# Designed miniproteins, single chains, continued (4), part 66

Each design is a single chain, and the fold is of that chain. pLDDT is the mean over its residues in the fold that is shown.

## One batch from the design tools (miniprotein)

Design m14275
Fold by ESMFold2-Fast:
Structure m14275 (fold): chain A 76 residues (1-76)
Amino acid sequence: SMEEKLKKLREAWKIILADPDSEEAYQAALEMVEIILGQKFSSFEEALEALKKAGLKLPILTELLEKGIEEKKKLG
């Protein structure tokens, strides 16, 4: 339902506000984008591309997805 989606968005946003430079924040940003676009993604890159194609300007979520990509590259 819309109410359940809004609750999940609020919970994800709380995680981001608590520590925006954490793996938990990058995953929360991915979850928010999945809820907003109504689809699941296998990677931060896939979510970022979908957000761009949708023409949605979500600067904080975009930056968090980009940080998630950079951290994953450092690990392999």
Scores: mean pLDDT 85

Design m14276
Fold by ESMFold2-Fast:
Structure m14276 (fold): chain A 87 residues (1-87)
Amino acid sequence: SMAEEMERIVKELRELVENNADTSTIIKFLSEVTGIPQSTISRLVKKLGKDKTILLATGLLLLRLARELGDEEAAARYEAEIAKLLA
């Protein structure tokens, strides 16, 4: 299920951060799990920093999951959090 895929993604991302993975490894991983090109993720890292880019990518994945599940309240919440990260 998408929920099981999201759980795996969150676990792998947590392990990458805890193991102090380099920026290129994080960019590649975020590109693979979001479907966003590596060049776009790289630009986001340059503009927002690594930590905010990770939060943005996680927010986009959670928004995608909420929409798939028809959870309108959760979707609105994640849209608001994404907007805050981009402001």
Scores: mean pLDDT 83

Design m14277
Fold by ESMFold2-Fast:
Structure m14277 (fold): chain A 100 residues (1-100)
Amino acid sequence: SEKKQLVLEKAKEMLKEIDNLSPEEAIRKMRELIVEYLRALGKDEEAERVQNRFDEILETKSLEEAIEFVGEEAKRIAKESNDPEFQKIVDEMIKKLKEK
């Protein structure tokens, strides 16, 4: 899928920039990539759920809990994609976020 490949390319670009982003900036961009990927798969309802839950966690809980939520959703989506390259990129992004 052309849309899925475009999201994968954006994820690779984000991975290069993640060291220069704040934890909040990095997690917001990661959430945007997840939402875009789900929409590219036609999973608009799931994309909306992820977006709304992320916004709720940031408003009512903490940045740390928002990072955990997005990390868990990203890992799940990467496994379901059956794309080893996407899974590797997601794992590397989460590792870098935890090292900040």
Scores: mean pLDDT 81

Design m14278
Fold by ESMFold2-Fast:
Structure m14278 (fold): chain A 76 residues (1-76)
Amino acid sequence: MEELAKKVEEIAKEVGLDLSATVRAIKDGNLYAALIAASVELSLARSKGDEKAVEATQKIIDLIEEEMRRRGLDRD
């Protein structure tokens, strides 16, 4: 039982790595659009009480903000 859950977590980590690589490939202008879209999805997930969608969307927002900071696109 725990072995199957661990394999699912490993797949989720691999998907997380692919998401990080995808975010790094986004152009500067598209990063702001992606952040806005993810923020809208986060608000929708919260309004629906979808905890898993909130968690996943927050992870995407964190990756976008990290990449924006790395490129010096921070607002401050």
Scores: mean pLDDT 70

Design m14279
Fold by ESMFold2-Fast:
Structure m14279 (fold): chain A 109 residues (1-109)
Amino acid sequence: GSMAAREAEFLRERAKAAIDMVADLLGIPKEVRDELLKLFEKSGGELTEAERQEVVDAITEAILNPDDPEAVKRAVEALKKLSEKATPEQIVDIVGEALARAGARRAAA
């Protein structure tokens, strides 16, 4: 394929790895992870800035409070939305921002 096609595929693999990494950090079961990957393969669209912030907040809170079942449930819903609607670029950016925010808040505590 062209270089552009290879770069797009590399970005898709990074986005998929980012989803898997967050799912692993939150202890999300394999069945739900498989569902997220299926949504990602069928994905098309783009998140609004408001939807991006909602997803970042949900993932950040679940990383900080993994023993809170409601926080983890909201993060799963956010990951489904991310997998279904976000661009690969948005997925990488959103996951990176959520991890950075969680790390900063953990360091400040």
Scores: mean pLDDT 82

Design m14280
Fold by ESMFold2-Fast:
Structure m14280 (fold): chain A 61 residues (1-61)
Amino acid sequence: MNAAERAAELGRRAANQRPEDEALTREAGKYVAEAGGEEVGRAAIEGGGSSAATMGHDLAK
């Protein structure tokens, strides 16, 4: 998987399926930053798992 695809998957899991939401959101944000830049990655972390999933999906297409 590319960085954006991995960010989307991890963000989705953080939002919906796993109790370690904060750690997963941070990891997803790292992949969003790798694909879309540091500013986008920070926004994804601040928005939580749902934001990370959406941003990762948009970057991966």
Scores: mean pLDDT 67

Design m14281
Fold by ESMFold2-Fast:
Structure m14281 (fold): chain A 70 residues (1-70)
Amino acid sequence: MEELEKKNKELATKIAIRLLERYLAQSDGETRKKLQELLDEAKKDPSKAPEIVRRFLEEQQKELDSLISS
């Protein structure tokens, strides 16, 4: 029952963790530390990984907007 939805959730989780790992590899300083904490949280509860990535991207967008508007 709903095996496709279950597989899709598993894929979303794997993609989210992969994105966090990629951002972590390209980041430094405070951003790197923040990404490490998010990745650790995602590893403890993989079902939250997509939400964690979404929140991180929203924070990154706000920082970028602040830099552009200044």
Scores: mean pLDDT 76

Design m14282
Fold by ESMFold2-Fast:
Structure m14282 (fold): chain A 107 residues (1-107)
Amino acid sequence: MKLLHESEGERELLGEKMKITTKIYEKDGKKLETITVEGLESDEKIVIELEIKDGEATSIKLTKQKIDRESGKVTEGETVELNEVKKVKNGKEYLSFIEELIKKGLE
């Protein structure tokens, strides 16, 4: 598995300031995209893992973790697999899709 791209930024998502880290890997001719969302004003970390083939998300995992601020250690973790497949055409649709995943996992 080879890292192709990594980007990091801060955004307001669902009314909270969040740090978003996106990593794109190549595995067996497929793009695997991993998005990590960390609440800057909370102790919660959300990890979303997507497999994308031909512009379509074929596998989705959402993991919600609680982080101890003093140690950086994960105190609680819960993983939800989503069986929803969504076609992604561009970066704006991709961000909208991620916001929907976060809402489904947290709301």
Scores: mean pLDDT 63

Design m14283
Fold by ESMFold2-Fast:
Structure m14283 (fold): chain A 61 residues (1-61)
Amino acid sequence: FTEEEKKIIEEYYKKYGESDETFELAAKEIGKSVKEVRDYYLEKEIDEGIELIVEGVEKVT
């Protein structure tokens, strides 16, 4: 995915939340399959979730 495609996926998720409809809208916007968008989102969510937990612990005194 390009940086613009990644931004579109993230924007739809933040605005509409995690749902099949969100993935369909993002896929339609960037011209990819729903499966590709969903797979990308799941990988990114897992990575970001782990990083946010670690970062949160470091920032919270």
Scores: mean pLDDT 67

Design m14284
Fold by ESMFold2-Fast:
Structure m14284 (fold): chain A 75 residues (1-75)
Amino acid sequence: LTPEQRAEILEALALMEATLLVRIAKRKGYSKEQLEKEVEEMLKKFRDIAEREGLTDVIPRIEELFRKALEEAKK
């Protein structure tokens, strides 16, 4: 896989995780604290993967995906 393909895959995985988190949070009635904790844990994992793989350019896009997910889940 090229770096571009790896970045695309990582971003797609982040989008899937963010989407799933919103769905679970709404179904289960997660508290604000639980939502923030789950988002922080997932974001940390994706940041670590991106840094390890030399895909740091994708980090701001992943951060935005989780920010949008957190806001959506709070509704």
Scores: mean pLDDT 82

Design m14285
Fold by ESMFold2-Fast:
Formats: structure tokens, C-alpha cells, sequence
Structure m14285 (fold): chain A 95 residues (1-95)
């Protein structure tokens, strides 16, 4: 059975130049291309590396429009990667 799965990743960075918090949301849905949106702060430009400090990563999994799981990680890329992996493992184990 193909679940109508959607993953939203909300990442918060502190901009090195302005000291502002920048919040981006990446949406991945099984039958659609991945979408990246800036929710607040200046937009991330393609071809420029991000020079901000990672503050927080929040990941939500949706099944048929309902939140089925959620993980929040602190300002470590390693913590964010582990949180993503844990969430995906739990979602894949769901019957």
C-alpha cells in the first residue's frame, strides 16, 4: 500500500552578517518534487554556501494530511541527521 507521505523539514539558522534568524522549510512529498521555502529572514541564494550558525532543525512526517511523527534537534548537523534517520526509520516501520 503506497502511503501519501509528506515530510517537512524546518531549519533555523542565525545569519552571520545580520545576526537575524532565517527559517527555511523543505517539503518532500512522494509524488511531487521537493520544495524549499523561506518562511522568515533573507532568502537562501542558489550557488552560495550558507554561512550561518545552525540553531534548530524540526522534522514532521505527515500521512494523509495528519502529523504522524515529529522530531526536533538542536544546533548540530549530526543531531539533525540522526533525527531525520530516526523519524524515517519509524515511519517506514509503520504498517
Amino acid sequence: MKPKLKIEVETTYRDDEAGQLVVTKTTVEEDKPAKIETLSGPPIREGKGWTGELVRTKVKAYDDGKVIDEIEADGSLDAAARAMQELMDRVRAKK
Scores: mean pLDDT 66

Design m14286
Fold by ESMFold2-Fast:
Structure m14286 (fold): chain A 70 residues (1-70)
Amino acid sequence: SAADEAANRAVARALAAQVAAELARYDPGKGEQLLARFEAAASDPAAAGRELAAMGDTAVREKERAQREA
């Protein structure tokens, strides 16, 4: 339904914002860049989903990198 699609989009946007904030702790420029890519893809659920997944993967990698340098 349209309501389910709107709810899914709202959840994806909230997750993207949270991942971008986490990424910004390690690389502010990268967080902003990936969030902008997600926003540009927001009207296409498949593309938005791929950008969100890429943001998550990048956040995990940057966190692991930071932990290795600690």
Scores: mean pLDDT 81

Design m14287
Fold by ESMFold2-Fast:
Formats: C-alpha cells, structure tokens, sequence
Structure m14287 (fold): chain A 90 residues (1-90)
C-alpha cells in the first residue's frame, strides 16, 4: 500500500514535470497554494483549462497520502488518468 501510494505520487509529479514543465520547486509552491487557500479562492485562481488540470493534479498530491486502501488508490489513479486524457484532447 505505502509503495503503491509512493508510486502514484511520483507518477503525478512526473506528469507535472513532463507535460506542464514544472520544476520540483514550482510543484511544491503549487502544493502550498492548495493547502493554504480555501475552495472558493482556489476556484477563483483558475483562469484556464490548463490551470484547472494543474490544480486537480496538485489536489490529488495532497489527498493521496490520506488514502488508506488499495481501492481508494486505484480510483485516484483512474481519476488522474481521465484528467490527463481530457487535457490531451482539449
């Protein structure tokens, strides 16, 4: 479970690095924004579809460490896959 959680977190970070060109520092900054801002403030910060996808991936990075079951991790992986596919089709 912990290894699978770590693997999923690395996959999301890789997507942010490879598809969005973010550095590890920029990813950490995005995670800090997600942790510190309210849902309303986060929604107001979205100005493009690309921003919405990056925010969704950052929210996943914050939530995945809180998941306790393999089924929850599998659902999270499927949600991330759909989000990335939607981004690529946009």
Amino acid sequence: LEKEREELLEEIKEILREKFGLSDEEIEELLEQVRSLSAEELDASVTSFEDAVKLGLALALVQIPRLETEEQLEKAREAIKRLVEEFEKH
Scores: mean pLDDT 74

Design m14288
Fold by ESMFold2-Fast:
Structure m14288 (fold): chain A 98 residues (1-98)
Amino acid sequence: PPEPPYKHVLTLTVEFKSLKDTTVEEAEEKLKKLFEENKSKLTPNAAEDLKLKLKELLERWKRNGKAGTVTIEVYDLPQESLELIRKQIEAQLAALKA
């Protein structure tokens, strides 16, 4: 049977401590670093989607002080490669809790 075009979904959960524990500027720098370190591992479309969704998450956090999830759709990457990228990003996001 023909392989259908398959889509993977990368879901990242971002939790910030209270506003007293993490400044907006520190959160922006950490998310920017996360994006810069991982953008080359994603397809161009997935990288752009991640950039936009991270900005939306940060703006929501600035407005409401709420953490959230980032979900991007990835095409044409093997699931194993996507899982490695996810684990690397999750490790970097864990640093935001410290």
Scores: mean pLDDT 64

Design m14289
Fold by ESMFold2-Fast:
Structure m14289 (fold): chain A 60 residues (1-60)
Amino acid sequence: GSHMEKARKIITEEVLEGVRAIIDGVFAAVRKNNPDLDPEEMEKERQRLIEKAEAEIKAS
C-alpha cells in the first residue's frame, strides 16, 4: 500500500477511538440523569450507535 493508505488507516482508527469515547461519555451522562432506565436496553442502544458510527466512518 501507499504511504497515504497507511496514514489514512491510522487516522481512521484514531477517529473511531474518539467517537467511541464520545458515545461512552454521552451514555454515562444519560444513565446518571435517568437511573430508572433499563441498563440492558441502554447497552443495546450504545452498541447500535457504535456499530453505525464505525460503518459510516469506514465508508468515508
Scores: mean pLDDT 82

Design m14290
Fold by ESMFold2-Fast:
Structure m14290 (fold): chain A 108 residues (1-108)
Amino acid sequence: SLEEKAVKIIKEQVKVVKTTTDQQKILDAAKTALKTFKEVASKGKPSKEVIDGAEEVVDLIIARPDATEEQLRAAVEIAKEILKVTEDVLRGIGLVLRALGELIQHEL
């Protein structure tokens, strides 16, 4: 199913962000997670496993002291997509604010 493929893809992106120091690979992983999340969300409500995996990609990127502007922008976009579909609205808002805060701090 699309959902099973999305879980597998998102888990692989989490692994990439955890294990690489290559800035381009991290950016590509974030973009792949965003694209995959949007594809699932366009066809129905994403599973908790898809939402949790996408949130982990965001959390891993914003925790990086060497995060690039493009990586932080991708994390903000993932957080916004999660907020649109999550039942935990306050947690979703918190994720967007944390990701956006890191992007703003990077620009200053």
Scores: mean pLDDT 90

Design m14291
Fold by ESMFold2-Fast:
Structure m14291 (fold): chain A 65 residues (1-65)
Amino acid sequence: SAELEEALRAGLAGLARVKGYSEEEVERMLAQALAGSSTTLLALARELAKMGEVEAARRIAELAR
């Protein structure tokens, strides 16, 4: 969904800023997350929350179902 993609882009952009990921790496991670299961999305949300991307993590977790 567009809402899930938006939440993922926001969280991954914040993570990229902290970790120094390239735009290409972010797009790869986004594609992998969108192709993943609810379990994959929840695991990603947990990691984003640990990195301080709490709002994006919350939205991803809510949209994972």
Scores: mean pLDDT 81

Design m14292
Fold by ESMFold2-Fast:
Structure m14292 (fold): chain A 79 residues (1-79)
Amino acid sequence: MKKYELLLDATFASAEDAAVAAYTTIAEAGPGPWKVVVTDAAGNEHTFEADDAAAASRKLAEALAGLTPPFRVRVYREV
């Protein structure tokens, strides 16, 4: 079974702040792979996996483009 370490759990008022915080967390933590969970204002969870910080940032930006703030973002690294 894959095991994950939680590195970020925070709520953001804007998509830009959410994306920057997630990217910074991933870039500072070192190698992945990564799992990101975004919870939107309606309480819907959007989960994606990425092998690197650039892929995680792109997927997060795509997920946030259609959603309403605030966003709860959780970032996990596979250990």
Scores: mean pLDDT 77

Design m14293
Fold by ESMFold2-Fast:
Structure m14293 (fold): chain A 62 residues (1-62)
Amino acid sequence: MAEEEGDKLYEEALEHAKNGDTVRAYELGLQARKAYKEAGNEEKADEVIERLTQALAEANGQ
């Protein structure tokens, strides 16, 4: 349940990151990370931040 919520928030965060909506992408990414931590999935929680940072860097032409 919490992991499914994390997956949904993570996908939404990446979509906003691709659109250049940094603020919304970050808010959703933090919520996804929190959901994964609540599910006991520390690996996915850490992956969210790394992937989101990479997607935002790509969107900003870095």
Scores: mean pLDDT 78

Design m14294
Fold by ESMFold2-Fast:
Structure m14294 (fold): chain A 65 residues (1-65)
Amino acid sequence: SRVSEAAGFAIRLIGGQLEGRIEVRNEGSGWEAVSEDTSPEVVAELVREAFAAADAGEPLPRIER
């Protein structure tokens, strides 16, 4: 399901910090890439938003840096 796809994305975000940036999947509107500079609190927020977006069929929040 869409939620499963979001879970996979979230696991990569929170799984021992990113080594640079993640690849963005275009399975729909396109998810935002984030860097290793993303703070842990923002990563946690992205995890929550990813699940919500998957259920609603909406894109993830934008990350500037």
Scores: mean pLDDT 49

Design m14295
Fold by ESMFold2-Fast:
Structure m14295 (fold): chain A 110 residues (1-110)
Amino acid sequence: SAERARELLLEASRLFGEAGKLVIKNVETGGKEEKKAKELAEKARELLERALREAERIPDRYPFVRRSYQSALDSIEAGFEQAKEGNGTSAGLNFISASSTALVAARYLE
């Protein structure tokens, strides 16, 4: 349903935002937040994928949600790559970008 897809996108947006903030904080704290940031980003990705599946049932809205999903996926993948390379600030900014994109996708389901 549209409402269910929207709820999943809003929660994914929230978790990506938290993950991004924690990845940036991880640079400041010398690695203490890394595990939690990774767990939040992975959970948010799962919610984003579930939102896309729910949106497939809404043909009039699906193309907009799908486009936002593709943009968010690119940001998520870049975020994990930057984290692997030790670029915490860039990783955090990419997860914040995924958060914003998920929020925009949720707007198409209003």
Scores: mean pLDDT 77

Design m14296
Fold by ESMFold2-Fast:
Structure m14296 (fold): chain A 83 residues (1-83)
Amino acid sequence: SEREEALAELRRAAAAETRELDEKEQELVERLAELNREQAEREGLSEEELRMASRLLVLRAIEKYGLDETEKRIEELEEWKKK
């Protein structure tokens, strides 16, 4: 129940994030979504929910750390997954 409430809150927060993405921001959102696709499937999230969550997370990271640092962190996660 608490997990379903947290997911519902995440969906509302993501839906409220209506800022238009530039090309680089959109690229980072797609890359983060790809990194989390298998986990999203296990958690029962749809492709749309995964994209909305990825958009929210990328935009929050850019706001806090800046674009370059956000891209670097995504690159590090991608390399970590390659092992």
Scores: mean pLDDT 77

Design m14297
Fold by ESMFold2-Fast:
Structure m14297 (fold): chain A 76 residues (1-76)
Amino acid sequence: MELKERATELANRARELAEKSKDPVLQQKARMLAAGAGVIAERADELTPEQRKAAEKMIDSLETELANLEKKIAEE
C-alpha cells in the first residue's frame, strides 16, 4: 500500500475512534493520531526519498498506537 493511502486510512480510522470514544482523554489521543497521520497523507507526494523512509517509520508507529487505542475504546 502506498504511504499516502496508509496515512489517509490511519487518519480516517483515528478520527472515527475519536467520535466513538466516551473518554475525553482517549478522544484527544485519537485526534492527535488523526492529525499526525493527516499531515503525512497531505505531504506524501512532496516527500524526498529520505523523508519518505522517516514517514513510513512514523506510520508504522502510529498504526501500533492506533491498535492499542482501538482496544481501549472497545473496552468502554
Scores: mean pLDDT 82

Design m14298
Fold by ESMFold2-Fast:
Structure m14298 (fold): chain A 94 residues (1-94)
Amino acid sequence: MKLSEEELQREVNATLLLIMVVLAKKDAEKGDFESAAEGVRRATELAKQYYEKGLLSKEDLEVLLDGFREVESVATGPAREAAREAIKELEKLL
């Protein structure tokens, strides 16, 4: 029971973070770089907090890193800088 709840919480956390990264990429593709940057920063802080609490796996972080690399590839200005910072911070955790 407790393990099933922890597994569900990890899956929910990973899914929500992936949704945030996908939305940030879409904002960047539409030229909304401020919203994209905010989404990336928020996802990065939550990913760090969840990982520190054991609520994310290394595999979850690797998927998020790939997502942030996609944001970096389509973004400019503050969104690209936010994505680069996110990549650097998550790579440090791996």
Scores: mean pLDDT 83

Design m14299
Fold by ESMFold2-Fast:
Structure m14299 (fold): chain A 72 residues (1-72)
Amino acid sequence: MPPPPMTPAEQRFVERALALARRIHEQQLDEDSQLALAAELLGADVATIRELLENEDWAGLQALIDAAIARL
């Protein structure tokens, strides 16, 4: 069976993530700017994302992604 198609919310999240990735690459944004854009995309603060990355808390990062998709 083919995988189910992405939900409209998942598609919107992917489109926003790709747009931010392109912006980061094209503007050669520093780490602080990258974290600020990720925080805006995920609806979290920079300190929360930095803490999750420093602790390698991939489950916490996934929860933020899921919450962001649920808001779309």
Scores: mean pLDDT 78

Design m14300
Fold by ESMFold2-Fast:
Structure m14300 (fold): chain A 119 residues (1-119)
Amino acid sequence: PSKEELIEAIMRAFAYLMRTLAPDRDSITTQQLLDAIRERFPEFAEDMNRRAQAVMSLLSRKLGGATSLSLEDIRAALESMSEQELLQVAGRVQGVLATMALEGLPGAQEVLDAMSEVL
């Protein structure tokens, strides 16, 4: 995939995650994301939060240690990443989406399938 295709796939996934887990928020902190995952997916929270924390840490580092990330912030971080870093982010986000799809969340399978076509 091109860098642009990877970025757009990851951005679609983040838009879905924010809409689903933080619908009333324009930005999200790592802790807010981890708390939302634990509340909605308690049985899978350990694996999902490990993936989410790794992604949020990498994004935050690209933005000078920003603690609250909007979709615009996430896009800026992704645009500064190498292809290898984008593949690492995509793989971890794919893992989170796979658990959401397995748990039957509306729209999760469609977002997962779209991401898998790019990877």
Scores: mean pLDDT 87

Design m14301
Fold by ESMFold2-Fast:
Structure m14301 (fold): chain A 105 residues (1-105)
Amino acid sequence: SADIEEAIAALSEESKEPARLFLKFVEEGKEEYLRKAVELTLKVIEEKLKKLEKKELEEIAKGFGLETKGLSKEEIIEKIVEKIRKELEEQAKELIEALKKEKEE
């Protein structure tokens, strides 16, 4: 679909490769593409978080229900990334199981 290619083209360069890998996973059903898309997405998120000030990171972490008192900027980033990783891995597992059910038709 032209709409999907245009949507990918509108993403930042760092987000284009994860989006293309996700599309390949949907089209080909190969779990390796989804796993790689998750890993690259987490790397992009981590790099964006590294550019933020500690106060902004504390507010993001608080939004995730994470304790930040006494932590360094690096430790706060690690906690945020780990929280997002767990959520993305759970969503990835659900998507894999859903596609397996459709493929067994």
Scores: mean pLDDT 78

Design m14302
Fold by ESMFold2-Fast:
Structure m14302 (fold): chain A 83 residues (1-83)
Amino acid sequence: KKEKIKQLEEEIKKLVEELQKAVDAGDADKARELLQRLNEKLAQLESLDPEAAKKAKSSIPSSVATRTTSLLLRAIGDELDKE
């Protein structure tokens, strides 16, 4: 209940911090993995408390989302061209 919500919020916070570090390092593979985990934890939080999940999503900086998207799009483009 309350403790599970708090644990998920802390895990989401850690994943956002790790995602920022991966993006800063230009590590597209790590960023993709962290984004997947983040979405998974957000889905779990939404099933327990939709309001807490909405607040957690709003707490993710738009700059992190934009930079992650740009990094992943570049990596996908490179992979498609190589294959």
Scores: mean pLDDT 76

Design m14303
Fold by ESMFold2-Fast:
Structure m14303 (fold): chain A 57 residues (1-57)
Amino acid sequence: QDELNVKVVKYVNEIIKAVDAGDLDKARQITDEAVAELPPGYAAAVRRVTDEEIAKA
């Protein structure tokens, strides 16, 4: 479903931007919002991206 992929990309980009700015609280907040709106598989993928980006920062 193309609309879900668009939402995932948007959330991932906002999470990366927040992590790059050093705002880890905002990155976690965006992740929680994405998890609430997305199916379990997409939610798990977004959580994984957040964990990987924070670990690299």
Scores: mean pLDDT 80

Design m14304
Fold by ESMFold2-Fast:
Structure m14304 (fold): chain A 70 residues (1-70)
Amino acid sequence: MTPEEAREVLRAVKAGDTDRAVAIIAKHRPELAEPLRPIVAANTPSGLATIRDVLLSFGVPEEVIDEALA
């Protein structure tokens, strides 16, 4: 996953755009799309932590994630 795609996922999550966030994740790991859908939709701090861990597992630098969440 590119840093640009990771920023778009986090932007979509913050905007409540569940379908956009899930669609980008599905491009890289389709098996995560449906399990993450309710987590993204709930928009909780623990859900954001789970999404952060997923992006880190894709090799996204921590600095990119922290910048997008600021």
Scores: mean pLDDT 80

Design m14305
Fold by ESMFold2-Fast:
Structure m14305 (fold): chain A 99 residues (1-99)
Amino acid sequence: ATLTLEVDLTVSEESLEEVKELLAKMGLRIEREEEVYSADGRRLRRIRAKGELDVAELSPEQLAAIAEAYAQLLTLFAREAAAGLASGEIVLSGPLPNL
């Protein structure tokens, strides 16, 4: 029962540390980090992160902590995106049942 989480997010420099902490709490490994510029010349940071979660090996407390970190990441992303400071995607995938 393995879920794969993949993140490709562009965020403001001010939010970078908080985003990294939330990704770490979700069990994600940062694979790439780069500096990018918006169309209006703002300096932004692009982060790519990936992790695999074996749901069968996670305690209820670990699942709750991951869910809380995910909710905090979504809230931060929504706030920054509304300000034109964030873009990107979060992909959650797992093994499809053979139908």
Scores: mean pLDDT 76

Design m14306
Fold by ESMFold2-Fast:
Structure m14306 (fold): chain A 91 residues (1-91)
Amino acid sequence: MKIEITLKDVKTGKEIAKATAETFEDFAELLRKALEIAKKHKGVEIIIKSSGTPLDTTSLAFLLMALAIEMGLEIEKTKIEGNTITAVLKE
């Protein structure tokens, strides 16, 4: 399993950060770090790409929503397309 996390600035479209995880546990840790970066930045688009099944993608989306809410981030425009999750995150 391979999971790629990319953070982009919503206004400029420029990449802020990118990381790759090979396990669900590593993904959860990297996602937490990505959300901390998002909280310090004024509006980011998070893009999560998985080489797993559609069920894996749904589980990743659920974890993203749960952690973002717990960290006080507002989630806008969540989109799931095949193995890709896209969401806009704001504080």
Scores: mean pLDDT 79

Design m14307
Fold by ESMFold2-Fast:
Structure m14307 (fold): chain A 90 residues (1-90)
Amino acid sequence: SEKIKLVNELLMEVGKIILEGKKEKASVDEIVERVKEKMAQFKKEHPDLSAEIDRLEERIERAVYEKKASIDMLATVLAVEVAEIEKELR
């Protein structure tokens, strides 16, 4: 329950970073760097979630660098992975 709330909180914060980056017309690489910084902060504050956050980070790397996903697609990829993590935490 608490872990599910924290993972959803992280998804909301990442969504805000993506939205603000788009408004600023930041590059995909710049937005990804900001997202990774937020994920690193969450791992520091919640070490028990480090495995789940590492999974999200890996999905970002694959989506952006291997599959050349747009920043809009990245938000969808993260939402799907968060849903899978929530299912496993239940």
Scores: mean pLDDT 79

Design m14308
Fold by ESMFold2-Fast:
Structure m14308 (fold): chain A 65 residues (1-65)
Amino acid sequence: MEAEIRAGMAIIYASAEGLEIEEIKVEDGKVYIVLRTKTEEEREKALKAIEFLKRQGLIDEGEVR
């Protein structure tokens, strides 16, 4: 339940930032997100978003592709 709420909040944030979500996974109370990027500028934005989401405790791990 808590992890699903955190995942939902992470989806809302990433979508509001204009980031493409390739995958979001909830397993054993942990949240994992994969963001897909097409440019170097978009990659930097995605990396900052993952760092922010980790700092807020909304995700446990993230990856940029």
Scores: mean pLDDT 85

